Designed miniproteins, single chains, continued (3). Designs and how they scored, part 30

Each design is a single chain, and the fold is of that chain. pLDDT is the mean over its residues in the fold that is shown.

## One batch from the design tools (miniprotein)

Design m9016
Fold by ESMFold2-Fast:
Structure m9016 (fold): chain A 60 residues (1-60)
Amino acid sequence: SSAAAEAERRRKQIEEEIKESLRLMADSIRDLALKRATSEAERAAIEAEHDAILATIEKE
């Protein structure tokens, strides 16, 4: 394997680790928000925002 191929694999691994950390953070924020939700509408809005955040993480 070339040094360039090795560097690319390391970059992809780091990118995956960053995305995983961002997903965990998004999940934690969602969980905290859900604990404060008092209505079905609030819960739906929180879950929709969480879905949008996860979609953004996957696009980057």
Scores: mean pLDDT 85

Design m9017
Fold by ESMFold2-Fast:
Structure m9017 (fold): chain A 114 residues (1-114)
Amino acid sequence: MKFLVETEDSVFEAEVEKISETKVRVTFKEDGVTFEAEVTKVSETKAVAEVYVNGVLIAKVEVTKVSETEFEAVVTYKNGTVEHVVVKKVSETEFEAEVEVDGRTTHAVVKLVE
């Protein structure tokens, strides 16, 4: 399954692969850097993920389902930076993300393309 991610500064494609009923892998490439995230469902409302850049662990993510249309994530980077993400389902094929880090807010749009 493929998603197009549009941010204020970049556009890239993310591929989501189902590994098991509780695990998915997300892969994308931006500016020659390969990002991989392994997302594990731990309960009906909680998931955890590990984010790798060129095979090196850079961040851990905790995801909370707030409603059928809203998710919150906390991304903790290895350097100690913490990022807060709110994802909202706009339609069956479109999501909006707000990302807050160090007092800055950025927006992204995620669209299902395949």
Scores: mean pLDDT 81

Design m9018
Fold by ESMFold2-Fast:
Structure m9018 (fold): chain A 108 residues (1-108)
Amino acid sequence: SSETEKKQQELLEKMLEIIRKKKGWSDKELEEKLNTPEGREEINEEIQKIIAELVELINELESDTPSDTPRSEILRKTLEKLKEKGAEEEVIELVELMLKVEEASEKD
């Protein structure tokens, strides 16, 4: 896999961990969900919700950032602001992983 694919996998794994904890699932229950069409649909809906919430947060924090700014620079600025505000560790980790994906993509 490319470096970008590796970082995308790390981000996906973090989102799956968040969903698992939110739903109260064991690792085995998460694996069973991933092996069924219905379970995959439920997981995909939760992933889309996480992504939508992160996009809204980034847009709110970076509303004054020029539209031609590289995505990685937008994410670095967002990450700095989140750390300064004392945002939840889970949110900080998700943005850090998003940044790693963008930085890998820019190098590929």
Scores: mean pLDDT 85

Design m9019
Fold by ESMFold2-Fast:
Structure m9019 (fold): chain A 97 residues (1-97)
Amino acid sequence: DNEKVLEIARKISEALRKGERIDISLLDPLPPKSLLVIAAAVAASMAEAAREGKGVSALADYLVENVEKFLGLSEEELREKLREYLEETRELLAARA
């Protein structure tokens, strides 16, 4: 379970670094909690990239580390982190416009 989530996170990071399309079917076999881990980690990684003045695609540099951090969290903690990091990313991107 955890190893599969990490493998998918690595594939997403590699695709983003190369400017390639992400194959969404990679997510199909994941249970809802594992999808939430990836979603929260993507949001956190976007927020980190935005804080550093980087483009959103630079989330690739943070994604695997954030997935590793979030694998042990509850669904409630993951939902809250997803909400918080999406809002932070939105505010940081708006401040640059």
Scores: mean pLDDT 81

Design m9020
Fold by ESMFold2-Fast:
Structure m9020 (fold): chain A 96 residues (1-96)
Amino acid sequence: KREELLERFKALVESLAEEYGLTPEQRDILLGFVEALVNGDEEKMKELLEKIKQLPDRVRALAKTVIGELETEYRMLGDKELEALAQKALDELDNS
């Protein structure tokens, strides 16, 4: 279940990186961020979130899209803690 979710969202990040022409560095930041969120690693999520805040608006918008999809999945799965973590990440990006 968690492994399937991680693979699905990694595939989403790779697809968005190709479609929108992200650099390898930008792609790797988003991949690491998704991994941190799926694993519930709040410390690593915060570290990568600070890196995302330094990226261009278009890349930050893509990060918000990915986080929004993860929040929706967690809400449907009833994972209140991971849903809250994803919402916290969205709120932080809206203030960047």
Scores: mean pLDDT 82

Design m9021
Fold by ESMFold2-Fast:
Structure m9021 (fold): chain A 68 residues (1-68)
Amino acid sequence: SMDQLRQQGQQAGALLNQARQAIKEGDLDKAQQLIQQVQQQSRQIGEMSPSMQLSIDYSIDQLKREMA
């Protein structure tokens, strides 16, 4: 449902924000774990919305570049 998609998108967004904060704090282990959680959620979201998955994957790639 669209409500389920919205909730999953909001949860993914929250995890992305937590990962960004972990990177800023220098906690790369925590950031990596959060990124893995978001990647798993992105796959589930992709079954309902390929466009939302693409947006989340773009954010994940940005975070990975910040960790490099």
Scores: mean pLDDT 85

Design m9022
Fold by ESMFold2-Fast:
Structure m9022 (fold): chain A 80 residues (1-80)
Amino acid sequence: SRREEAENRIGQAMEDEVKGRLTDEDIRALAEELLREGAINEALAEVAKKEGFLAAVLKTAVDRALHERTGLPIEHYLNE
């Protein structure tokens, strides 16, 4: 499912961050891809469960992209 795919990709990205492999550009690209594929709610749910630099940057990138497209903050989607 899209949820399972998003969860797997976020899990892999978290692992890659621990290994020092992700850049800010990689995190932006992941956020854009998740938005494009319509997996945004699943991605937000996973980001909300995590702590650390990757989780914070990914949440910020997703929030910016959502705000630009919808005018709504990320919290709107996390509570729905």
Scores: mean pLDDT 59

Design m9023
Fold by ESMFold2-Fast:
Structure m9023 (fold): chain A 83 residues (1-83)
Amino acid sequence: SEEDVLNRFKLMLGATVGVIEIAATVLSVEELEKLKAQQIAKMEQYMQELIAKHKLSPATQAELQKLLADAEAEMDAIIAEHR
């Protein structure tokens, strides 16, 4: 179902944010920005693969895009706190 796809994407985004949180204890701001860019690119690709595979509705596509944007903002906040 589209709900199952959304829940799976949410879980993967949560894990991705967690990677940035752990990395922030060790990496520089420059390294964190690079890691964030790599992780966002991978999640954008995964999102497009899910849209194509499951023929997701425009409403579900919009929700996936919002979830990705919210996760990116959370990663930005973590990096900003690391200074």
Scores: mean pLDDT 88

Design m9024
Fold by ESMFold2-Fast:
Structure m9024 (fold): chain A 94 residues (1-94)
Amino acid sequence: SHMLDEVFALLDELVDKLQEAVENKASVEEIIQLIDDAEAELRRLLPGTPQGEFLVSLLEGVKEAAKKEENLEFVYGVTVMALAVFRTLMRKEA
């Protein structure tokens, strides 16, 4: 599915922006806005798909960690690893 390559480009950009925001201790509101914008684009690119639901679920985990101000660096790291695994698995099925 060529659509997944567009999604991965979006996620790569989000990961770069989130890494910069987390390292620079950006506001919770700024981190949430980055995630909300990416989720809106994912809902447009993969509407009603299990892949879209999975990716949104991963991003919601980062958003909840940011809101709680707990384990954000750890949750972000785990999310980046999960996205890398998802990317590898989806490319094998495409």
Scores: mean pLDDT 75

Design m9025
Fold by ESMFold2-Fast:
Structure m9025 (fold): chain A 62 residues (1-62)
Amino acid sequence: MHPVELAIQHDLGLTEAQLRELVEFVRRVGVDPEAIREFLRTLGVEVSLRQAESIARALLAS
C-alpha cells in the first residue's frame, strides 16, 4: 500500500477494506469530486468538494 493511501486512511478514519473500496471507486470514476464525496458519505465520512478532489488526484497519482 502506498504512503499516500495510508495517510488518507488515517485522516478519514477508514478501515483497510473501506480504503480499498475508495481506491477502486476513484480508479473507476476518476476525478469526480461530487461522486467521491457521496461515496465517502456512505462510509460515514464527510468531506468538502475540494477535499474530495484532492483525495482523487492523490490516489490517481500514487
Scores: mean pLDDT 82

Design m9026
Fold by ESMFold2-Fast:
Structure m9026 (fold): chain A 71 residues (1-71)
Amino acid sequence: SMKELEELIKELVELLKKLGLEDLAERLRQAIENKDLETVDRLGLEAVLKHPEHAEELGKLLSEITRLLKE
């Protein structure tokens, strides 16, 4: 649903901002809005590689967002 997608995007953006990745968060938000799955995957991988300690949380959020975008 749109509401579920918006909540997941908000959680992802807040997490990335806390990690100091504000520019990455904005680029990723734009890619999600444009349904640009290749850019979402690339930027998501970049976030995980920069903060491997948050890989599980980032991976879960990105997987759910990507699932909803494919609907």
Scores: mean pLDDT 86

Design m9027
Fold by ESMFold2-Fast:
Order: structure tokens, then sequence, then C-alpha cells
Structure m9027 (fold): chain A 66 residues (1-66)
């Protein structure tokens, strides 16, 4: 069964992920450090729920296009 997280918690998680991707990820010294950070972000999104994980994928898509 899929448990939908509360909208406010989803937004808070999305904002944290967005801030990491915009401010912290570009400052990392190596590709391995970036990959490790992305793995941690994906793990957090998966634990929050499938909707948050889909939002992370949308954020990644937008970042890669702009």
Amino acid sequence: PVVKPPFDKQIATDVKIWNIMLNDLPKLPSQQAMDDMMKKIRDIAKKTGPNTYKRLQQIQRVQSQR
C-alpha cells in the first residue's frame, strides 16, 4: 500500500532538496562527492514517500534543462 505524506512535509522536503541542488551540489570538489550527495538525497526522498521521489525526479529534470 502507498502512504501519501502530508503536503506540508512534502513541500519542506522538496525545498531542502532544491536548496542542496542549487547551493551545495555545485560546490562539491569531485564527481564522487556529487554522486554520494545525490545518493543521500534519493534515499531521503524514497523514505519520505513515492510522491516526494517523483518530485525529486522533476526537480532534477528541470535543473538539467536550465
Scores: mean pLDDT 63

Design m9028
Fold by ESMFold2-Fast:
Structure m9028 (fold): chain A 67 residues (1-67)
Amino acid sequence: AERERILALLRIKRLIQEGKEEEAVEAVKKAVEEGVLDKEDLESLVAHAEKVGAHKAAEALRKLLEE
């Protein structure tokens, strides 16, 4: 579980850094549905996306938290 979580977070952060914000959001949705990432991981990813200027990804991820 922990290894899968770390690998998912690294992959998602890489997609954000590459400007692939839509793919990053889709990867987060899948990881949450599979139980790999939790609400705290989503909150961390929103903060990361905002800090690096990935505002489209940050907004989409924030909406996932509000559901």
Scores: mean pLDDT 82

Design m9029
Fold by ESMFold2-Fast:
Structure m9029 (fold): chain A 65 residues (1-65)
Amino acid sequence: SKSEIAREIAEITGLSQATVSRIISRFNLSEKQAELLYTSVKLMALRGEKIGRATLEKLASLLVS
């Protein structure tokens, strides 16, 4: 579910689940697009990159273009 995906992204990024859920809703991401956002976030975190709110919003915007 989108709620489970938002929780996983929140755990990786350190952002609140509410903040992540608002980003998903704001960009009207489908569940599949939210899963792609999670995968992107996970790969960036594995590379040692810190993902803040601005970076997460940029990633979400790219998924809807």
Scores: mean pLDDT 86

Design m9030
Fold by ESMFold2-Fast:
Structure m9030 (fold): chain A 57 residues (1-57)
Amino acid sequence: MKTQILLDIRRIGRDAQAAGNAQIAAQIQQLYDQAKTITDISQLQQILDQARQIAAQ
């Protein structure tokens, strides 16, 4: 569901910020802002997967 995906993306971004990785946090924040405008769950899932991949770097 959209709300859960948005919360997961935001959490990933906050975790990156807390870890001191401001560049990763900024990239995740952009994905979060993009995800807020999307209604298709499949696209939202792809953005969440991309956020996880970026955070794993």
Scores: mean pLDDT 81

Design m9031
Fold by ESMFold2-Fast:
Structure m9031 (fold): chain A 99 residues (1-99)
Amino acid sequence: SMEELRKKIYEEFLRAYEEYVEELLAQGHPQPEEVLREVAERLAEEFASLSPEQFREMAKEARELGYEELAELFEKIAEGDISAVEPLAELLKKEILKN
């Protein structure tokens, strides 16, 4: 269960970040492609290694910033809900990776 959750987090976040790297490159982002892809892999690894407590802290911060849907998805993952992983990765790609 926990191993399946972490694997799903890695796979879905890596896919979302790689799709966003393609968008950044298409828009002429100044960083080299290899650096952007290494960052994507690192971010996916970091999310996959987070504890339930760290996801709860992220949920609190997201809620304080007005990102209620993001906060709810972080809370679901902290509870072990694997079905929240794909929606979370897509939401992070759409909202957070655009700053």
Scores: mean pLDDT 81

Design m9032
Fold by ESMFold2-Fast:
Structure m9032 (fold): chain A 98 residues (1-98)
Amino acid sequence: SVFEELDALVERILALIDQALAQITDPAERLEVEILEGMLLLSYAVGKLIKDPAFALRQLIRLTEELIRLAERLGLSDIVAQLQALLAELRALLERVE
């Protein structure tokens, strides 16, 4: 199902967030990442609750774009590249459900 594919993509995003947090020592920068993680998890939970995969995908795309901008500011180029690949997969999945 679309939500099974989304669960796998969300797990991959969360793994990249953990990898980013392992590289960040500044508490304020860590907090920015953790806030975006919280927003992503809440938005995904809402999408699942209302059974709207298109809503879930639009929120995941928006928040992944915000994570990419943050990772670019923090100089995490490897994380940026992997998030951009995930963003492409999220966009491709959205085209299949709309």
Scores: mean pLDDT 91

Design m9033
Fold by ESMFold2-Fast:
Structure m9033 (fold): chain A 65 residues (1-65)
Amino acid sequence: SMMDQIRAAAEQAAQQVADALRQYLGPDAKITITWVSDTKVVVTATLGDEKYVITVDGRKALELS
């Protein structure tokens, strides 16, 4: 279904963002992925005084795929 495709796109995009943040910030960064709806995911990364919050919209992620 389209909803399954949107969820898969959001999950893949969120994982790519998390992986990129891990590569950029290193192993000591705390990275979390939180589903805020059926189509939206928030990736949060913290390292010392640095904090990154990125919202992934599965509908937009699917369009870019």
Scores: mean pLDDT 84

Design m9034
Fold by ESMFold2-Fast:
Structure m9034 (fold): chain A 74 residues (1-74)
Amino acid sequence: SLLDEVRAALLKFVSEEVAEELVRVLEEGYRKGLSLQELLARVRELADRHGLSEEQRVIALVAAHEFYEAVRAS
């Protein structure tokens, strides 16, 4: 699935705990019909809570944006 692909990609850069929480945020955002801005805001909050580096934060935000575009194209 798309979420499995996102999880696999994230695991190269963040811990398993962070990757699972990010995937959960993306899945919940899709189910709730969140806007891109609302989704990115949740990802930023998650990055702040986990003390992610700037590089990890950018990777998480790019993954969220790409996920949003992919599900809108479906």
Scores: mean pLDDT 86

Design m9035
Fold by ESMFold2-Fast:
Structure m9035 (fold): chain A 80 residues (1-80)
Amino acid sequence: SPIEQMKELLLDELKEMNVPADKQAEIQALLDQIIEAVKAGDVERAKALLEQLIAVAGTISDEVRELAEIFKDALLEYLA
């Protein structure tokens, strides 16, 4: 699916940026939860998890936060 492809692209970028493996795993878990919420039609849970994703990404770096914001914007457009 397009959203699962976007997840893989985000995770590949984190790997290229040498983000620690534990932080990559944390972001992957949040992305998986977001995708499951979307598949379940739980838009409010998906939005809450997206805000959590942005917050976690921001603890890593501004660049990782920007990547997470791009993912959020694309997903919200998909849900509109």
Scores: mean pLDDT 86

Design m9036
Fold by ESMFold2-Fast:
Structure m9036 (fold): chain A 77 residues (1-77)
Amino acid sequence: SPMEQLRQLLKELEKLKEQIKKALEQGDWAKVNELLKQADELSKQAASLAQQTNDQEGFQQLQEIVKEIQEALQAAF
């Protein structure tokens, strides 16, 4: 179902967030770049599903994950 797909995407995005943080700590910019591309693609899919299912909580979770990724990137500079 779209709700189950959204839940799975949010879980995958949480894992990508943690992987991005670790890659940033290691200074592995090539890996950071590849993980960011994956996160961007999955974020777009999750946003579409949240809109289709009218899932306010899922949308808020997505926004928080994106915010945490952006904050981690900013902290690396």
Scores: mean pLDDT 87

Design m9037
Fold by ESMFold2-Fast:
Formats: structure tokens, sequence, C-alpha cells
Structure m9037 (fold): chain A 60 residues (1-60)
């Protein structure tokens, strides 16, 4: 696998993940506690995913 392809796939996955979390947060906008929880979970998930992509790129 090329590092460029891995980066493109990783960026697409991150963009999709962000879009999905935005939609879920919007659907739960009437519950502030749930919104805060979803924001924290989304930020943590995105960070872990980004870190994993960078790890894979460094190993390639």
Amino acid sequence: LSPELLREIGEALLAMTEAIYKRIIEENKDNPEKVEQLKKEGEAFIKRTRDEIERLLAEA
C-alpha cells in the first residue's frame, strides 16, 4: 500500500466520522447532557483514529 493512498483513505474516514458525529449531535440537540457526552466521545474517537493513521503511515 502506498503512503499517499493510506493518507487519502485516512482523511476520508476522518471527514466521514466528523460528518456522522455532527448529524448525531444535531439529532440529540434537545438533550444538552447527551450533546456534551457525544462531543467528548467524538473528539476522543477522532484523536485515536488520527493517531492510528499517523502510526500506520510511519510504519509504511
Scores: mean pLDDT 81

Design m9038
Fold by ESMFold2-Fast:
Structure m9038 (fold): chain A 93 residues (1-93)
Amino acid sequence: MDEEMGRRILEALERGVELAAEELAILGLRHGIERAAEIARELAEEDEERREELLEARERAVELAERSRRAAEETEPSALELGKVALEVSDKK
């Protein structure tokens, strides 16, 4: 399942589509974004013609995964436990 999500996210990033990190965090698609970065890395090793495009998409996927992780920590989308973790992190900043 994450494989299909990762592939679709990679295709969107290759087309230059900006994805809302907060919405992806709420939908629990962070693992799909992480998988998209891995797929881009694997394909870049084998596909010389698309290497630059794939590495750029990988960089965008990594950045999106980090943004999605921070959004999940800073907002309480649906789980009280996530809100408590975000509060503890904010207190230590």
Scores: mean pLDDT 62

Design m9039
Fold by ESMFold2-Fast:
Structure m9039 (fold): chain A 87 residues (1-87)
Amino acid sequence: MEILPVKLKKKEYNAKSGETLTVEWEPVPGTTSYNYSVRDKNMNVIASGSTTSSSINLTLNVAPGEYDILLIDGTSGSFDVATLNIS
């Protein structure tokens, strides 16, 4: 059985501090849950969680700058990363 990689629908997200953004990905057949983290450019985790859905809503009250969104398939361990710009 071949591992199907998890994939975020966007490579780059833009939001204002305190704004809610929706992050979506393609559902992976056979995957039961997904883990996510938001990291600053120094690799500090500023938000994290898990979901059984193929989307999350994020509201980040953080300093303007470049962040990343890491999405991990909880079943296969495959991952994808998108850039997050906070203004």
Scores: mean pLDDT 83

Design m9040
Fold by ESMFold2-Fast:
Structure m9040 (fold): chain A 82 residues (1-82)
Amino acid sequence: SLAEQLLELGLADTEENRLQGLALLLQYLGVEESLIEELVEALREGDGERARELFAEASKKITPEKLAKLQEEATPLYEEYL
């Protein structure tokens, strides 16, 4: 599942794993691949202004239904590892 992939990336906490995890999350939430790629590049380059603008745009593309499904997937993992 997406939640399992995000958890696995978080266990080896590196900048590249954080960027990959963010990309997977946004893709799952319905953000367009081109927008995700542009956001990841802005973050990698340290362009904070561009990253904030792109993140705001990505947030508008997130569907509430996809967020609810991600929460449902994450809940069993959270309960299993606590």
Scores: mean pLDDT 70

Design m9041
Fold by ESMFold2-Fast:
Structure m9041 (fold): chain A 84 residues (1-84)
Amino acid sequence: SREELLERLRELEARLQELADQYAELVAAGQDASAVVAEMIGLLREAIELLRELKRVASPAEQAVIDAAIAHLEGLIAALEALR
């Protein structure tokens, strides 16, 4: 359902923030962050799939916003892949 998709997106956003904080700490300490980067990419891919499902039940105006969000997340994945 729409509510279940939104709840899953909120959970992913919270986990991505935790990983972003871990990444910052590892980089500041001069430690390998590759595992954190890999997990972030995985969660971003999951978020894109949830957004695609949300788009199926969205209004045309909401679909445009969702498409922009998907494009933004795809750009973040490309940036994170470049760190590998």
Scores: mean pLDDT 88

Design m9042
Fold by ESMFold2-Fast:
Parts: C-alpha cells; structure tokens; sequence
Structure m9042 (fold): chain A 70 residues (1-70)
C-alpha cells in the first residue's frame, strides 16, 4: 500500500528532475520508483491484495520507459 504510494512519489520527482534538465537525479528517482513498484507488486501478490497492483503497475511501466530513454 505505502510502497505503491512511495513509488508514485519517486516517479513524480523523476519527472520534475527531467523537466529541470537534471538527468542524473531523474535516473536515480526512476530507478527507485521502479524498485519500489516491483516490491509493491510482489507484496500485493503475496498478501492477495489487488488495490496497489494497478497504481504500482503504472509506475513500473512509466519508470521503465523513462529509464530506456535515458
């Protein structure tokens, strides 16, 4: 639950850093967002909760796309 929210926060911070031209900070934020989203999905699957899967899936997909470009 809180991991999915943390992942979203790091993703948004990564977008802000990218908009400011800070590629190093953007990469670090997107990497952290990806890691937290993967952990949130794993924990949700373990615990049988579907709620965080959609939000964490979004962050995982978008963070991976940004990291592939950088």
Amino acid sequence: KELAQEARRYYEEGITALDQGDLESAKEHFKKAKELAEEAIRQAERDGYEGPLMSAGFVLRESKAELEEL
Scores: mean pLDDT 80

Design m9043
Fold by ESMFold2-Fast:
Structure m9043 (fold): chain A 82 residues (1-82)
Amino acid sequence: SMSSKTKVFVDKLVSFVEEHIPSLRGNKSLAYNRLVYALSTAPGSLLVKVAKADLENPSEELLLDILKHMVEVGVAPEPLAL
């Protein structure tokens, strides 16, 4: 089971993915699975940012860094809706 802080973080990430990746909008399960894959392939620099973050109140910069990594690893192949 995830901690309460991790659940809040994941929910905020999934919402941010749905906002900025049009093809994943309305499919929380797909967004979640692709997000999990992206985090499992994250470089050490990004993992350090996540480890130091306030998971209950993550910065938009951190959320955007994770979305950019999703695009880079091909699990969000369309450009970010910025």
Scores: mean pLDDT 78

Design m9044
Fold by ESMFold2-Fast:
Structure m9044 (fold): chain A 58 residues (1-58)
Amino acid sequence: MEEAARRAAEASKRGLPDEGAEIVAQYGGDPDSGRGVMEAGYLGNDPEATAEGARAAL
């Protein structure tokens, strides 16, 4: 879980939120559950919010 959330957050932070959602889905999470937070965190330059969004989606 933690590693998957970190990888998804890193992908979203790099401007690849779709890849972040796919990583979450690969690990059995709901890609839509935290997607909005991941995208908002990325656009707001907030890596912690991006990571929390990814974790919520898992």
Scores: mean pLDDT 66

Design m9045
Fold by ESMFold2-Fast:
Structure m9045 (fold): chain A 79 residues (1-79)
Amino acid sequence: MEILERNERIREELEEEARAAEPHIKKLREYVKENPDSSAEEIAEKARELQKELTGLGALLAIMVEAQDLEYERLLAKK
């Protein structure tokens, strides 16, 4: 079977799982916006709570990437 076809199916599954995380990513972004004084640690904790509501690698990776970006921005803002 063609490796490209297998990779495309995996990619589609990961993208679909990532789309399922969109409401949780929005919730995380809203949390950071509503709590501008929140620490990177508090942002990570909120992301971990939201991860408990998600299943699938694509969804978990999507929210982890967003959380890390938000944590990094918070750390830079404190410098």
Scores: mean pLDDT 77

Design m9046
Fold by ESMFold2-Fast:
Structure m9046 (fold): chain A 86 residues (1-86)
Amino acid sequence: MDSLRQQALRNQSLADSLRPQAQQGNLDAQRQMGHHLMIAGVNYSLLRQYQLASQYYRQASQYYQQAGDLDLSRQAQRGADNNLQL
């Protein structure tokens, strides 16, 4: 089986499990959610699923920004933009 796809799905599920806490303003949950969404974005990019990768990078950027991790937020936003350029 495709290990990149399995890693992307696993990280997507981990992010989903953190969503209620992140939405309640838990900064640690927001940071962890950003991290898992970023990994999913990277893996979908490697699978050439660029639109899906861009969506996950954009979500990661939003959660990093909420957590105050501005450098990681900017890195995730660049990942989203790069995956739409081809």
Scores: mean pLDDT 84

Design m9047
Fold by ESMFold2-Fast:
Structure m9047 (fold): chain A 67 residues (1-67)
Amino acid sequence: MDEATKARVRELLLAAGVPETVALAMLHEASKIPDLEEAARVLARGGRQLGLPEETVERIRELVLSA
């Protein structure tokens, strides 16, 4: 996952009220995954665990898969 995609996902997480430290930890975990489908699933799972709206989770997934 490239730096531009990470920046966009970070912005979405922060806009949804996720603390910056948590957003960075989620992105660090996902960035270790070379498969974008698996990275998208990990971020979606994290977003759902944090109680993010499904619309936000789907947008995050779309951004990662579009990278």
Scores: mean pLDDT 83

Design m9048
Fold by ESMFold2-Fast:
Structure m9048 (fold): chain A 66 residues (1-66)
Amino acid sequence: EVDVEEFIENLKNQLESIKKINIDSAITAAEVALRRARAQGLPDEVIDFLEEMLKELKKEKEKRKS
């Protein structure tokens, strides 16, 4: 059985690591992860986390343009 909390923590760490390299790559990775999560029928907690993370990454990108 999938440990949802551990799965979310691993996703968060992966996306934060990508963000340190390139914000656009992190946004793309989050969008791909969200698409796959929806296609695989992962728990709503995972989907909600990815949607929120994607919003925060997009906000961060806009702040960096200024």
Scores: mean pLDDT 80

Design m9049
Fold by ESMFold2-Fast:
Structure m9049 (fold): chain A 68 residues (1-68)
Amino acid sequence: SSEKIYEESRKELKEAIEKNKEKIEEALKESKKLAEEARKEKDPVKASALGIEGAGAVGDAIVEAMKE
């Protein structure tokens, strides 16, 4: 069932995050810096681009963790 697939994916994701906690934490710090820059940015397009970049950094770190 889709529910079991989701549960297995969540377990694998949690294990990958725990094993790569320091790398994920670095990505989160970078995301927070970009979010603070976005908050100070007056141009909504530039602010959105910074937000996407920060989210992408965290996403990439999680995907790399899953490959180990």
Scores: mean pLDDT 76

Design m9050
Fold by ESMFold2-Fast:
Structure m9050 (fold): chain A 71 residues (1-71)
Amino acid sequence: MEKALVSVKLKDDSPEAIARVKEIAEPYASKIEVEGNWVTAEFDNVEKAEKAAELLKKDPLVEEVKIAVLR
């Protein structure tokens, strides 16, 4: 199975903004890492990553979402 990463840039690095992104990604993600105002979630398949990314793009605290497929 191809794994995927979703990297999310938040408008601020508040604990509340980070917690919100983690809550959205956690049901689909196998691993979540936080670095400043960036949250990176790893997914065991591309479909889960795309679904999480669609939900994250709708959140007003999210500035940018990037998807990378791991081959």
Scores: mean pLDDT 79

Design m9051
Fold by ESMFold2-Fast:
Structure m9051 (fold): chain A 96 residues (1-96)
Amino acid sequence: SEELERYLRDAEPLYKTLDEIAEKYKAYELAEEAKKALEELIRLYTDKSTPSEEILEAAKRVLELLAKAISLKQGKPVELWKEEMERILEEVRESL
C-alpha cells in the first residue's frame, strides 16, 4: 500500500495520530504497542537482509494494532477492517 510505504519512510504523522487517540480514548497501552510494532517494522524493512516473511509478520502486527486504534476513533468494530488489512498485507507482499 502507498499509505503504508509512506508511513515506513516518515512515521511522525502516524505517531501524532496515535498520541491523539491515546489521549482522547485513554488508549495509552494500545498506542505504545502500535508505536513499538511500527518501529520494529521500520527496522526490519530498512535492513535489506531481512527475510520477506519476517517483514510481512511485522506488517501484520502493525496493521492489527492500527485497526484497533482507528476503530476506537471511528466507534466501529475492528472486524470491519479485516478485508482492508488483508488487501494492504497482500500489496506489501508483492512489493517485497
Scores: mean pLDDT 75

